# Designs tried in a protein design run: designed miniproteins, single chains, continued (2). Part 5

Each design is a single chain, and the fold is of that chain. pLDDT is the mean over its residues in the fold that is shown.

## One batch from the design tools (miniprotein)

Design m4142
Fold by ESMFold2-Fast:
Structure m4142 (fold): chain A 67 residues (1-67)
Amino acid sequence: SKAAVAKKNIALFQAILATNPNDVIALVGLGVAYKTLGDSAKATSQFKKALALNPSNTVAKASLAAL
């Protein structure tokens, strides 16, 4: 299910961010996973952090606009 994939992705991206806290790809991936689970607040937080690091990230911009 999408929810099961999203939960797995949360664990994977959190592990990446534990070693590289400024990994923009991992922050965007974590945001997308939270959005899939309906956690708009956590998704928004991750996308904003990604955009603070890379303002040109189109996935983070588009995903945030769709929340």
Scores: mean pLDDT 86

Design m4143
Fold by ESMFold2-Fast:
Structure m4143 (fold): chain A 66 residues (1-66)
Amino acid sequence: MLSPEEKRARAQALLGEAVRLSQSITDPQQRAEVGRYISQAGRALEAGDYDSALEYAERALEIARQ
């Protein structure tokens, strides 16, 4: 199991990748959906909820790769 510090670092890395991929999305619906999960991941990171941050960041990446 990941430590809180490892979860934070991973969530930050995944969030950064999702933001990078979102820059190339031209579909308005896909971009809006990715943006919502990016925002949720960022808020979870600020709240110290690293489990939720990881989940939202992973979902943002999954959608961005579609």
Scores: mean pLDDT 83

Design m4144
Fold by ESMFold2-Fast:
Structure m4144 (fold): chain A 60 residues (1-60)
Amino acid sequence: GPEAERLTEFNRRLQELVDTISDPEEAEAAARKIGEELGVPEDLTESFARIVRREAEAKA
């Protein structure tokens, strides 16, 4: 349904973001922005933003 499609697009953009942005704080902010633009629920957006931040930190 529409929610599943939205989450699929969200995950796809987050994958590109982690490869492109090395700064954990910038990556977290960008993930929140993408979630907001796609209309993903705030709680879910924040959870994924934290995951993206940890992934960026792990690469450093």
Scores: mean pLDDT 80

Design m4145
Fold by ESMFold2-Fast:
Structure m4145 (fold): chain A 65 residues (1-65)
Amino acid sequence: SEAELLRRIAEHEIRKHNYPEELAAEVRELMDRLLAGEISLEEFQARMRELGRRFHELEAARAAA
């Protein structure tokens, strides 16, 4: 299905860019919840923006340490 393909592509991209496992797991979980119909597309996008923000903060904290 298109949904499964998108999730697989996202996993590939996560590994290619060396995203931390913690963040990668959260991305996969959000996609699984979206595909299961547990959250709306709008909520999914909001959660993804929050994850991206946390990733940037994590990198900034490491740079400032």
Scores: mean pLDDT 76

Design m4146
Fold by ESMFold2-Fast:
Structure m4146 (fold): chain A 100 residues (1-100)
Amino acid sequence: STPLPEVEQKKIVFEKMVEELLAKLKELGTPEEKIKELKKGIEEAIKNKDAEKLAELYREMMRELVEKLAEKGEIEKVADEEFDADLAPILETIKKLVEA
């Protein structure tokens, strides 16, 4: 079997991570329509190499996860400033991945 290029392997890992996050959001009670919108938006952003749109959708998905976990009492509410600071390096990595 021929190994996939490194960039393609990283994209596959990212897509699996997104599927796992969307599944977790569904378990936490995020509406099916919102899950479909996020999935479609992410797929379109990857196809179009829209790094900024992909980063924005990933941020929205992670914010929804954090808010749902806080609503269940599993975590404390995270301040927007802390959330944005922690997420910034991840968003930068995602942008570089889709632009490659």
Scores: mean pLDDT 76

Design m4147
Fold by ESMFold2-Fast:
Structure m4147 (fold): chain A 94 residues (1-94)
Amino acid sequence: SLIEELRKLKEEMEEVRESDLSVAEKREKLNEILNKTLELLNKHDPEKAEEFLRKVLQTEMDALQAGKSQEEVLEAGTETAIEELEKIIEELEK
């Protein structure tokens, strides 16, 4: 189901966040997971897919403008992606 696939993608994002991988390796894995997430969301609701991507990108842009490191930027973006995906899953379950 869509909910099961989105839950799995969220779990994969959390695993990347908690891993001891380099920033570059985390970015590569996160990009793969985000692309799969966007493909699934776009098939269900293109507007939700656009909003999801916009929020993640805005979070990273805000962190960059605040002078944060590449690691902190990636962490902020990943946290936003996890939070937004959780909200989408909760909406689909209601």
Scores: mean pLDDT 88

Design m4148
Fold by ESMFold2-Fast:
Structure m4148 (fold): chain A 66 residues (1-66)
Amino acid sequence: AGDAAKGKKLYEERFASTYGTTEEGPGPNLKGWSREQLLAFIRASPRAADLSDQELEDIVEYLLTQ
């Protein structure tokens, strides 16, 4: 399973400027999405091209806590 604390840091560093936060963001509303939907969305991003599967899981765990 992913690590939400590591995922928060990765999301803030790589994705927040593009997609915003789950509370404030100008990006898609990610609340209520499944793990599978979030993982597919993040994997489709060019921001994820150099990230490991573990780092993607960490980001998804963070998003699931919001």
Scores: mean pLDDT 69

Design m4149
Fold by ESMFold2-Fast:
Structure m4149 (fold): chain A 74 residues (1-74)
Amino acid sequence: MKLSPEQLEVETLLALGDMYLALAKNAEKRGDIETAKEFYELARKVYEQALALDPDNERARAGLEEVKKKIEEL
């Protein structure tokens, strides 16, 4: 099974977005709201990039929805 360059890029962006989202949640759990906001914004940008490459990517859309909700709450 061979991933196309675009599919590999999307998977890399999804992994990066998931990492930033996890870092944001950990910062929020510690009460570090400033750091949480920064990582949520980074996750948002990365998920938006993944969705630009693959508009039907359910993982990118779900991640983006969660991040947007978190940013609105902070």
Scores: mean pLDDT 83

Design m4150
Fold by ESMFold2-Fast:
Structure m4150 (fold): chain A 70 residues (1-70)
Amino acid sequence: SEEKELADELLEIAKKILDEEAKGWSKEEYDKIADKIREVVEEELKKWLAGELSKEEALENVEKKSKEII
């Protein structure tokens, strides 16, 4: 489904950003930030499902917010 495809894309982008920055982090720090990033992905996916965002806007927002959290 398109919903699953977008969810996978949002998670992949967020994970790439986290993995690039998380070099040398403690497990506790990594887990804490990973949880926050998961919430961002869920929030943006929810907004897209509600018709508030395009797929492009959801991807851009996840990238931007992930970088702000990290």
Scores: mean pLDDT 81

Design m4151
Fold by ESMFold2-Fast:
Structure m4151 (fold): chain A 90 residues (1-90)
Amino acid sequence: MTEEELEKAKEKALEFMRLLSEDINNPQRAQEALRKIQELVELEPDETLLATVAIGVAMALSIAKRKGASPEVIELLEQALDLVAEGLRR
């Protein structure tokens, strides 16, 4: 990865974490978070960054389930977690 690509990956990770901290029960926010994760994984960032994001997604999913979020939000967050996990397994 170039230095520029690494900075873009960090920026996308921060945007993703921000989206997850805001209205976790909103399906549109969950879809946006999934899209940001897809873009982040495409940049093939370092393992530490991906692991940090994975922890954030797992925490958000746990909170969403506890708060009784809609099945759509739960499914989107599970898809995001799976994408980050696949990136870590590469």
Scores: mean pLDDT 72

Design m4152
Fold by ESMFold2-Fast:
Structure m4152 (fold): chain A 75 residues (1-75)
Amino acid sequence: SMEELEQRRRGARALYEAIHNQGSRKLDREAMVEILREAGVPERDIETLLAKAEALGGGLVLLSEEEFVARLLAP
């Protein structure tokens, strides 16, 4: 639904902001799960978004917010 897409988009944006605000510290998986949960991402979608973010590796911090969100929401 559009509401589920909006929640996933909100979660992806929250992750992007948290990663950029960490500076030299790494955001661990547990913290990423909590950020997505707090943003209202459904539990079934959390693992999918995390897997996509992890697949981007260190390069994810070089992406714009728009590109990062698009990558996480891609099929």
Scores: mean pLDDT 75

Design m4153
Fold by ESMFold2-Fast:
Structure m4153 (fold): chain A 65 residues (1-65)
Amino acid sequence: MEQPDIDPEKAGKVLAQLAKEHGAEKGAASLRGLSERVPSKAEEIKKSFLESLDEELRKEVESLL
């Protein structure tokens, strides 16, 4: 069964909000956890997450992945 309750675009935006409010490490850790739970959508979630970050925060998150 597909995970219809996981929207990768919305999930990525939620992770971006966490990174903006609580820092890159929390965003990266949350992405890792969600990617483990939904591996089939991990790349889409990661893409949405990184696209929703500013350049500086995106670089910090990418260094932690």
Scores: mean pLDDT 78

Design m4154
Fold by ESMFold2-Fast:
Structure m4154 (fold): chain A 76 residues (1-76)
Amino acid sequence: MKKELLEEAIELGKEAAEATIRGASEEEKEELAKRQKELDKKIEELKVKPSEEAKEKGEAILKELEPAAQAKLAEL
């Protein structure tokens, strides 16, 4: 289910937030953006074929992704 991949997105969101707070460089931000984009693609694929392995990851990540991305997800 998308929720599982969303947990990965949440973990990424937290990393991005911390990097921003500490003043991360452009390179670090770009790395985080790449991961975000890859997660986005996985979420699209999960719409037609959910993965059980993702279920375990999804819960932790979902909780991490509060700032930034979560507001966007609420719009869907």
Scores: mean pLDDT 62

Design m4155
Fold by ESMFold2-Fast:
Structure m4155 (fold): chain A 81 residues (1-81)
Amino acid sequence: SLEEIEAHAKRLVVELLDEVARLTAGDPEKRAAAEALVREMAARMVEIIDEGVRNGEPVEEIKRRLEEVRRETLARIRELV
């Protein structure tokens, strides 16, 4: 369901923000840069959900794409810290 997909995306964003806080502790500039990447990820997730739902993609496929963009974003964040 859309509700399940949105809940999953929200969990991914919250968990990544928690990891950003740990990785950038005591460095407000790196934290701001990492949080900008999380915002970019959230915008991409909205696009993925909108496209997937419009095209009738399976819930599991949409979730897989959300997990992929989260992994890519975390890799970019780790290069900052």
Scores: mean pLDDT 89

Design m4156
Fold by ESMFold2-Fast:
Structure m4156 (fold): chain A 56 residues (1-56)
Amino acid sequence: MKKYLIKADPSVIPEIEALGGKILLRKGNVYVVEVPEEAIDRLKALPGVQDVVELL
């Protein structure tokens, strides 16, 4: 699993969880999420997900 900082609409939270992702932190429309590496392309393709930045 890898951590990402994303800018997203709150309506995408259930979709992120469906990918096996976990919401670690939320501040407004900015989220820190942890997702399986194999799910990253699906995360980027979700409607309402904009900026995606990998965190170390």
Scores: mean pLDDT 80

Design m4157
Fold by ESMFold2-Fast:
Structure m4157 (fold): chain A 91 residues (1-91)
Amino acid sequence: MEKEGEELYEEGEKAYKEGDYEKAVELYNKAAQKFAQAGNFKKAAEAATNALRAAAEYFKKKGDEELAKKAEEAAKKVPAYFAKLEAAAKA
């Protein structure tokens, strides 16, 4: 699971660098799911944060500045959300 997450994360980074933000969102979200399933909530948060940043770039490219701003604000909240999920999983 963690190795699959790392491979998906690297593919997401490649898609982001190529400007394929739609594909980057998909790959980063899949990586986040794999990391969360492996119990690696830190890497899951990093992947989910990068998915939202890719979404923000996608919305900027489409001219939707308000959705881009909302995606960027959501990205800032992801680490706290995953910290709560980790605490709930240990309870």
Scores: mean pLDDT 83

Design m4158
Fold by ESMFold2-Fast:
Structure m4158 (fold): chain A 74 residues (1-74)
Amino acid sequence: MLEELVEEAEELLKNKDGQGLLRVQREVERWVEENGDPELDPEALEAAIRIGEYAAEMRKKLYEENGEANLPLA
C-alpha cells in the first residue's frame, strides 16, 4: 500500500497535480500513524516523509502563485 502511494505521488508530481498530492500526503500520514513505527520500519517511514515533502512543496508553489503563501503546520 505505501509503495503504491509513493508511485502515485510521483505520477501526480509529474502532472503537477497539487490537490492529488495533498490527498496522497494525508493518506500517507494516516498510514504512518497506524503502521509507521520508526523502530520497526524506518525505511517505510522515510518514504512517507519524502512523499509529504513533495506534496508540501507543490502545495507551497500553488498557494504562492495564487497569493496564499502562508501554510498551516503540515
Scores: mean pLDDT 65

Design m4159
Fold by ESMFold2-Fast:
Structure m4159 (fold): chain A 87 residues (1-87)
Amino acid sequence: MLSPEEVLEREVEAFAEQYKLTPEARELLARFVQAVRDRAPLEEVKELIDRLAEAIRSDPQSTLSDEEVEALRKGLLAAAEAIERAR
């Protein structure tokens, strides 16, 4: 069976490709997945999510609205918290 961390990695890769995220945003997303895998403190995970949201908002080519960016931010945090709870 796929681990919850492997499911998260696949979902974030699909998201990055679907919305054509910048290399900077993709790097932050990869750091987020790695932080979750490494069981980093929740404060570090939150900082990476906040940086990702700002990188997306700063991209003039982004098709994501501010509401969609906030939904992504909340979704990533909820996923990280759910994975931590399942351990």
Scores: mean pLDDT 79

Design m4160
Fold by ESMFold2-Fast:
Structure m4160 (fold): chain A 73 residues (1-73)
Amino acid sequence: EKDLEAIRLHREGNKLFDEGKYEEAAKKYKQAAELSTDPRLRAQAYYNLSQALEKLGKTEEAEKWRKKADELR
């Protein structure tokens, strides 16, 4: 179901982030967050998305997703 797929995408994002593939990781985190209906997973994915965006120098975009994560808590 959607949340199982979202968990898979989030795990793929984590693997890519650990490999230094921040742009690919950001895409997976965004997909995970938007697919999930679980606010906890969505918040984690948006936080990780913001972290990947920071690594890419996209500071303004990272702040948007960080705020989105905070709304879900």
Scores: mean pLDDT 85

Design m4161
Fold by ESMFold2-Fast:
Structure m4161 (fold): chain A 82 residues (1-82)
Amino acid sequence: EANKRVVELIKILAELYGKEVKITEDSSDEEFLKALRELGFGDGVAEMLILIAKYGRFDFLIRLASRDPRLEPFRKKLEELK
């Protein structure tokens, strides 16, 4: 269940950046970290994103996305994860 939220977040980010990632809910934390690095995130940000997704704390990301009109598609997809 926690890993499913991580997969959904990474897929949303990959779609935003026009990239594809090969991850599943059976993927390890190291594989999630690698996928986020391939999308251009630094290790500290990638670890934070994985942690937020595992704990279901998308409210912080939704609030940040709501402040930038360019991130509206990202915000809508994050709302679906609540």
Scores: mean pLDDT 77

Design m4162
Fold by ESMFold2-Fast:
Structure m4162 (fold): chain A 97 residues (1-97)
Amino acid sequence: SAVRLTFRARFVGPLDEALAQAEAAARRFEARVSELPSVLGVTSAIAKVYEEGGQWVVEMEVVVTLRGSVTLADLQRIVAIAAAEGFRLTARTGAGA
């Protein structure tokens, strides 16, 4: 009955700055969605770190766990909050076969 939304964002620059930006964006996203009563939990992790074109790329993953009773309006709000912090929805999974 729980729903999970997986979000990804990419941050580019000097390694320390890209890591700091990724963590700050994930923290802002978590703080904003945690105000919603449908949110059960938020986890964040660095998914990938690599060099591209002489810069560092840090890919951050955020997973938002929601009550099964979550509304379409709540989902749209969460996606809008994510987009404001540079995150895009990559997967949605529900509890149940």
Scores: mean pLDDT 87

Design m4163
Fold by ESMFold2-Fast:
Structure m4163 (fold): chain A 101 residues (1-101)
Amino acid sequence: MEEEKEKEKLREELKKLYAEYLKVLSELSKKKADDVLDEEEKKKLAEGTEKLKRAEEIAEKLEEEDLYKALIEAIEEVYESANEELKKLLDETLEYLKKKL
């Protein structure tokens, strides 16, 4: 019972971190007209990659089904705010992950 609560906490943390990373990518993709990131955009990307790294560390502690569910939920959270190009990539990723469940 306590082990299940710890797994749920890890799943929620992974979902949050991955969603925050995807939100950074979504914001940067909207500025695609500039081939060069400015200093503020570089900082946002660095913060996003730190969150991704933390999510990967948590992912190693989760079972595959819990991992895939957390990733699906994170993508769904970001989907509404994503541009059309990112939505297409997220749709393909969601289809892949849902087939793995």
Scores: mean pLDDT 74

Design m4164
Fold by ESMFold2-Fast:
Structure m4164 (fold): chain A 78 residues (1-78)
Amino acid sequence: GLEASMEVISQPLRELLEQLRRSTSEEERAKLIAQLEAHIQGIQGLLPHLPPEVQARLQGLIEEARAEVREIEREFRE
């Protein structure tokens, strides 16, 4: 159901964010950020084709993930 689908979508984002926080090189960080952006863009591409309730839930997930990426980027940018 929707709950299982949301978990499948959110799990890769959580794993990539954790890897990003533990990254030790700029090249590794760039690769992980690119993977996160690709995943977010994939979700965004689905939004116009989904019911409004599902769109709202996925949009919230995207906003949360984007905020986390931005925060991590700020921590590494000196």
Scores: mean pLDDT 76

Design m4165
Fold by ESMFold2-Fast:
Structure m4165 (fold): chain A 63 residues (1-63)
Amino acid sequence: MEEIAEELKKQLEENGQGVTPSLAEASERYGVSQQTILDAAKKVAEETGGSLYVIDGKLVVEP
């Protein structure tokens, strides 16, 4: 969970947009539920004052 949040924050800072793998792929990779991945992305969006979108099963965080 923390690794996903840190990766999203890094991508947002470096590229102006954070994107996860698909929810299913991220869930399998990190061994956590899709809901846990979604909650991590929501936390990053809230902490950065950004917005969260779901596009083609991927989570996208923008400022």
Scores: mean pLDDT 76

Design m4166
Fold by ESMFold2-Fast:
Structure m4166 (fold): chain A 99 residues (1-99)
Amino acid sequence: GAREEAKRHLEEALEHLRKALKVVSDDQKLINQLIAIMLQVIGAQFELEQGRFDEALKILKDVVKQIDDMISKTTDPKLIQHLKKAREHVLKAIEALEA
């Protein structure tokens, strides 16, 4: 169902965010931003498990904005690639929940 599909996409998003974190070694601000985004994705998963789809959607839409902001401020092509893949999966989770 929509919840299970959304949860799978959020797991994929978290995997790409973990890969992004491994690329970032010396930029504490970027590390802190990535951790904050990962915690928000985990929070959205919790809201989905509670059946609070509107709260999950609100968090995920904010996560997309935060990823877009991070992409606009970095020049690391590996980091950008992982962030774009994470963004793609967050958008697919949103699409599954809005269907």
Scores: mean pLDDT 89

Design m4167
Fold by ESMFold2-Fast:
Structure m4167 (fold): chain A 82 residues (1-82)
Amino acid sequence: SEKLDKLFEEAVKALREATSPEQAEKILRDFYEKAKKELTPEEILAFASRLAQAAGDLPPELREVVLKITREMMAEALEKLK
């Protein structure tokens, strides 16, 4: 999905510029709201999974926040998939 790939690239770029866990959480929440408007539940699950994988390449201080928020995104997407 072009929309998914673009949102993922933008989210990772923003996360790399984050200077605190609080800023990273705000970035993730903002991208999640955009994803809910533009992506299907299946695409949201894929988006969250890709972000969780990318967390390994981010600074350790940001990793925990990314994993926390992506778990929430995946859980909500799975509920919508029945």
Scores: mean pLDDT 85

Design m4168
Fold by ESMFold2-Fast:
Structure m4168 (fold): chain A 120 residues (1-120)
Amino acid sequence: LTKEQEEAIETIAKNLVEGKLDHETLKNIGVLLEDSGNPRLKAIGIYLKNASEDDPTIKAIVEMPLEEFLEKLKQLLVAESSDPEFIAEAFERLKKAIKEKDLEGAKEALREIFSHLINE
């Protein structure tokens, strides 16, 4: 992973273990998805990275309960992955780390998810 991708993972992990779903979290997810070899995930990543705080879709997502957001994100990434079982298992590790407030565990799970999606 690049320095920008590692910094995005750090930001996402910190915000998720604090129970925060905000525009910064979505923008950093966009940074990681933009580098995906999957055209749909790349398009979603570009959108999330560039959308303003005032975007109606961004506002709807940040108002969503964190658990609902994580389930929808898991469903999207599983559906678009060449290895859905790997992504699903890594996502369960992420959800556990978030519940336990385990920052390092959350970072490792995010690295597993996004490095796999970037490398296909």
Scores: mean pLDDT 87

Design m4169
Fold by ESMFold2-Fast:
Structure m4169 (fold): chain A 75 residues (1-75)
Amino acid sequence: GERSSEESGRAAREAGLKLGLSQEQADRIEAAARSAPAGASGVAAYEEGLALGLSREQAQIIGSEATTAGVRASL
């Protein structure tokens, strides 16, 4: 739902900022996570992270944070 999508986006953005991304890059990751189909926010955040030049490891952290927040918000 909307809340799950919103929380996934927020978590992905915060993780990106913690990894040293600019606000513009973090906003792109948030948008990718929020616009993804239900259950795909983590994958979307991961792919956007890779597109922005992050390592696979860093992108996986962002994707995992998005997935965890989305699941938590759905409960």
Scores: mean pLDDT 82

Design m4170
Fold by ESMFold2-Fast:
Structure m4170 (fold): chain A 89 residues (1-89)
Amino acid sequence: AVTVAVEQAGPSVAGSTVTVRVTAAQDYDEVTISLTASSGEVHTATAPLKAGETLTLSMTLSEAQTRVTATAYLDGSEAVATATGDLAV
């Protein structure tokens, strides 16, 4: 299992940063984070994770967003965890 958390570093405006953390509860050969803005912009990061390790992905917003969705994929692209961040404007 993995946990996904979305964090916001200030109000949701152009140039603001949204950070996603995925923490593994067991060893995985490949973990992929996909972070999607409502505009359709997608950022991805892929890394192996051991139990207790965290993979971090940051996205700089090109425009104000009210929501972002982060999805974690484990060992071959099956989606297993999703977190949605409601962003302050």
Scores: mean pLDDT 71

Design m4171
Fold by ESMFold2-Fast:
Structure m4171 (fold): chain A 98 residues (1-98)
Amino acid sequence: MSDPATRRALDLASEAVRAALAGDFEAAREHVEELAALPDEEARRFGFGYLLSMAALLAFAGHTEAAIALAEAVAEAFRDDEELRREALELKELAEKR
């Protein structure tokens, strides 16, 4: 859905990815925490899905530290969905192996 909440979630996820790529892992974590604090559950899940997809691409592209930082931030921030948290932790392990 292209509602304002979904757009905000995607913008926050995109900024988290940019911060992580720049080596600013604190800013990346802050953006993930803002995403987790959004009141719209669908927007949060959509943003986290996008974020994990980007983190996976970063891991395969050799941006291992950025991928791990993003996966850790998602695993810590997203308490409402155990499936998504597990997916984040699995991505972290995969990134650490590559």
Scores: mean pLDDT 79

Design m4172
Fold by ESMFold2-Fast:
Structure m4172 (fold): chain A 100 residues (1-100)
Amino acid sequence: LTEKQRKAIELLVEAGRELAEARKLSTNPEAQKLFDEALDKVAEAIDAVNRGDFDRAIELMKEAIELARKAKELSTNPEAQKAVDRAIELLEKAIEVLKE
């Protein structure tokens, strides 16, 4: 992998960990489903980065951000909301890396 791909994947893996933490802290089943969908999009984005398909990876990351925002709205736990905010920041940084 290129340095750009490695950096993007590192950020995506960290974002996935934050989303998994948010899911664990959430008791709302609808929020959990949205977190599971966001995690699937992050996994697909990692695969796209590995293939060098940066446009597809960015699209998938934007979808993950939207799903994470919806899950945050359904979450009442402040620690889960903070984990979502960290995940979104990491995904936005990964998008910037791939646009360079």
Scores: mean pLDDT 91

Design m4173
Fold by ESMFold2-Fast:
Structure m4173 (fold): chain A 118 residues (1-118)
Amino acid sequence: MDELADRVAAEARRIYAKLTPEQREKIRAHFLARHPEVAAQLSDEELDAWVDGAVLTAAAIAVNYRVDPERVRAQLEATFPGERAREILEVAEKLLESTDPDEIAENIIRLQDIIDSV
């Protein structure tokens, strides 16, 4: 395992630990509303894995941006329009800095909505 992957996993665990069961349910409910066709085929455990995946994605973007901001920016801009790439970075940074469970849940939802929009 590389050191960067370990740092991403540690940051994801830190963010996830701040979420209450109520906030996790809010994220899950948003996923169900956004993807009803997929949600009907997933178990509760698979929906929980989706929330974990969204947190891991946010942690990966934020940690990698701290290590090599120009590389991450270029990669995001190649995948997303410039304004959307900036929004992804802003949401990921807010997620790392926030201590409010409601704000953390809102930012996870927002990041996933941006990613799903392409």
Scores: mean pLDDT 74

Design m4174
Fold by ESMFold2-Fast:
Order: C-alpha cells, then sequence, then structure tokens
Structure m4174 (fold): chain A 72 residues (1-72)
C-alpha cells in the first residue's frame, strides 16, 4: 500500500509539472490534503478498501489536472 501511494504521488507530481506554478501549487496542496485524510483512515481499512480509496484519489486528482490544463 505504501508503495502504491508513493507511485500515485509521483504520477500526480509528474502530470502537474506541465502546469503553471500557481496551478501546480494548488494541485499539490489538494493531493497533500487527500493523502493526509487517507493516512488518517488507513489503519481502520482493509487492504481492499485502501486500494479503492487510492483509486478514488487518483480519479479526483486526474480530473483536477485536466480542468487546470483546460484553463490554459
Amino acid sequence: IQQKLEELIKEIEEKASSLSEEDRKEVLEELRTLVAAFEARAPSMSPEEQELELQKIKSVMDAMIKSKKARE
């Protein structure tokens, strides 16, 4: 799970690198908020539930990055 979380963070950071400085900062702040919320809940979740939550975080972040790119 930690490895999957780290890979997700790297993927989002890399996708956000093409954004403006302001948009990149906003995306990374949202990512940190979602990661912190996930880590707080992770001890009470099964591995299956953890994978589902990581998929949801990825979906939300991907949508946010696409929205930011559309504003360019």
Scores: mean pLDDT 78

Design m4175
Fold by ESMFold2-Fast:
Structure m4175 (fold): chain A 74 residues (1-74)
Amino acid sequence: MLSVEELLELFEEKLAQLPSMSVEEQREAVLEMRDLLKKHKERLSEEELKKFEQILKQMYVELLSRDPNLVLDF
């Protein structure tokens, strides 16, 4: 099981890598991070949850800039 610190590091690493990814790889990364957040959200404090949601939102914005017709199930 990933610790909160390991999960945060993974999110920040994926966000940093996102600009070098293809659109398909970006979609997979965003969905993977969203699913990880859903799995772990009940273990997170409100402050930690807010940090992860902010990173995920930045990933969505980056993905949307590449594909403005993208529809994601949130």
Scores: mean pLDDT 76

Design m4176
Fold by ESMFold2-Fast:
Structure m4176 (fold): chain A 85 residues (1-85)
Amino acid sequence: SKVDKLQQVKEIVKQLPSMSEKEREEAIKKIGEILSEVLPKHEAENLVTLIRSAVDALLKGRTGTARFLINQVLTILDTLISEET
C-alpha cells in the first residue's frame, strides 16, 4: 500500500546517519524509486532534494543541520501517512 511504502522510506531515512557514504547513495536511489511510485513527481523530487541536502550535511560534519533536515523529511512523511489513514 501507499502507507507501507511511505513507512519503508521513513525507516530508511532514520538510518541515514549510521550509514556509509556508499550505503547513503544506494538508500537515496531506493527512496527515489519508492516515492516515484506513490507521490506526484514534484513532491517526490522535493523530498529527494531534502534528503540529499541532509546527506551532504552529514558528509560535511554538519550534524545539527543534518538532524534538522532529517526531522523535516520525517515530519512530511508522517503528514502524508496520516492523510491516507
Scores: mean pLDDT 88

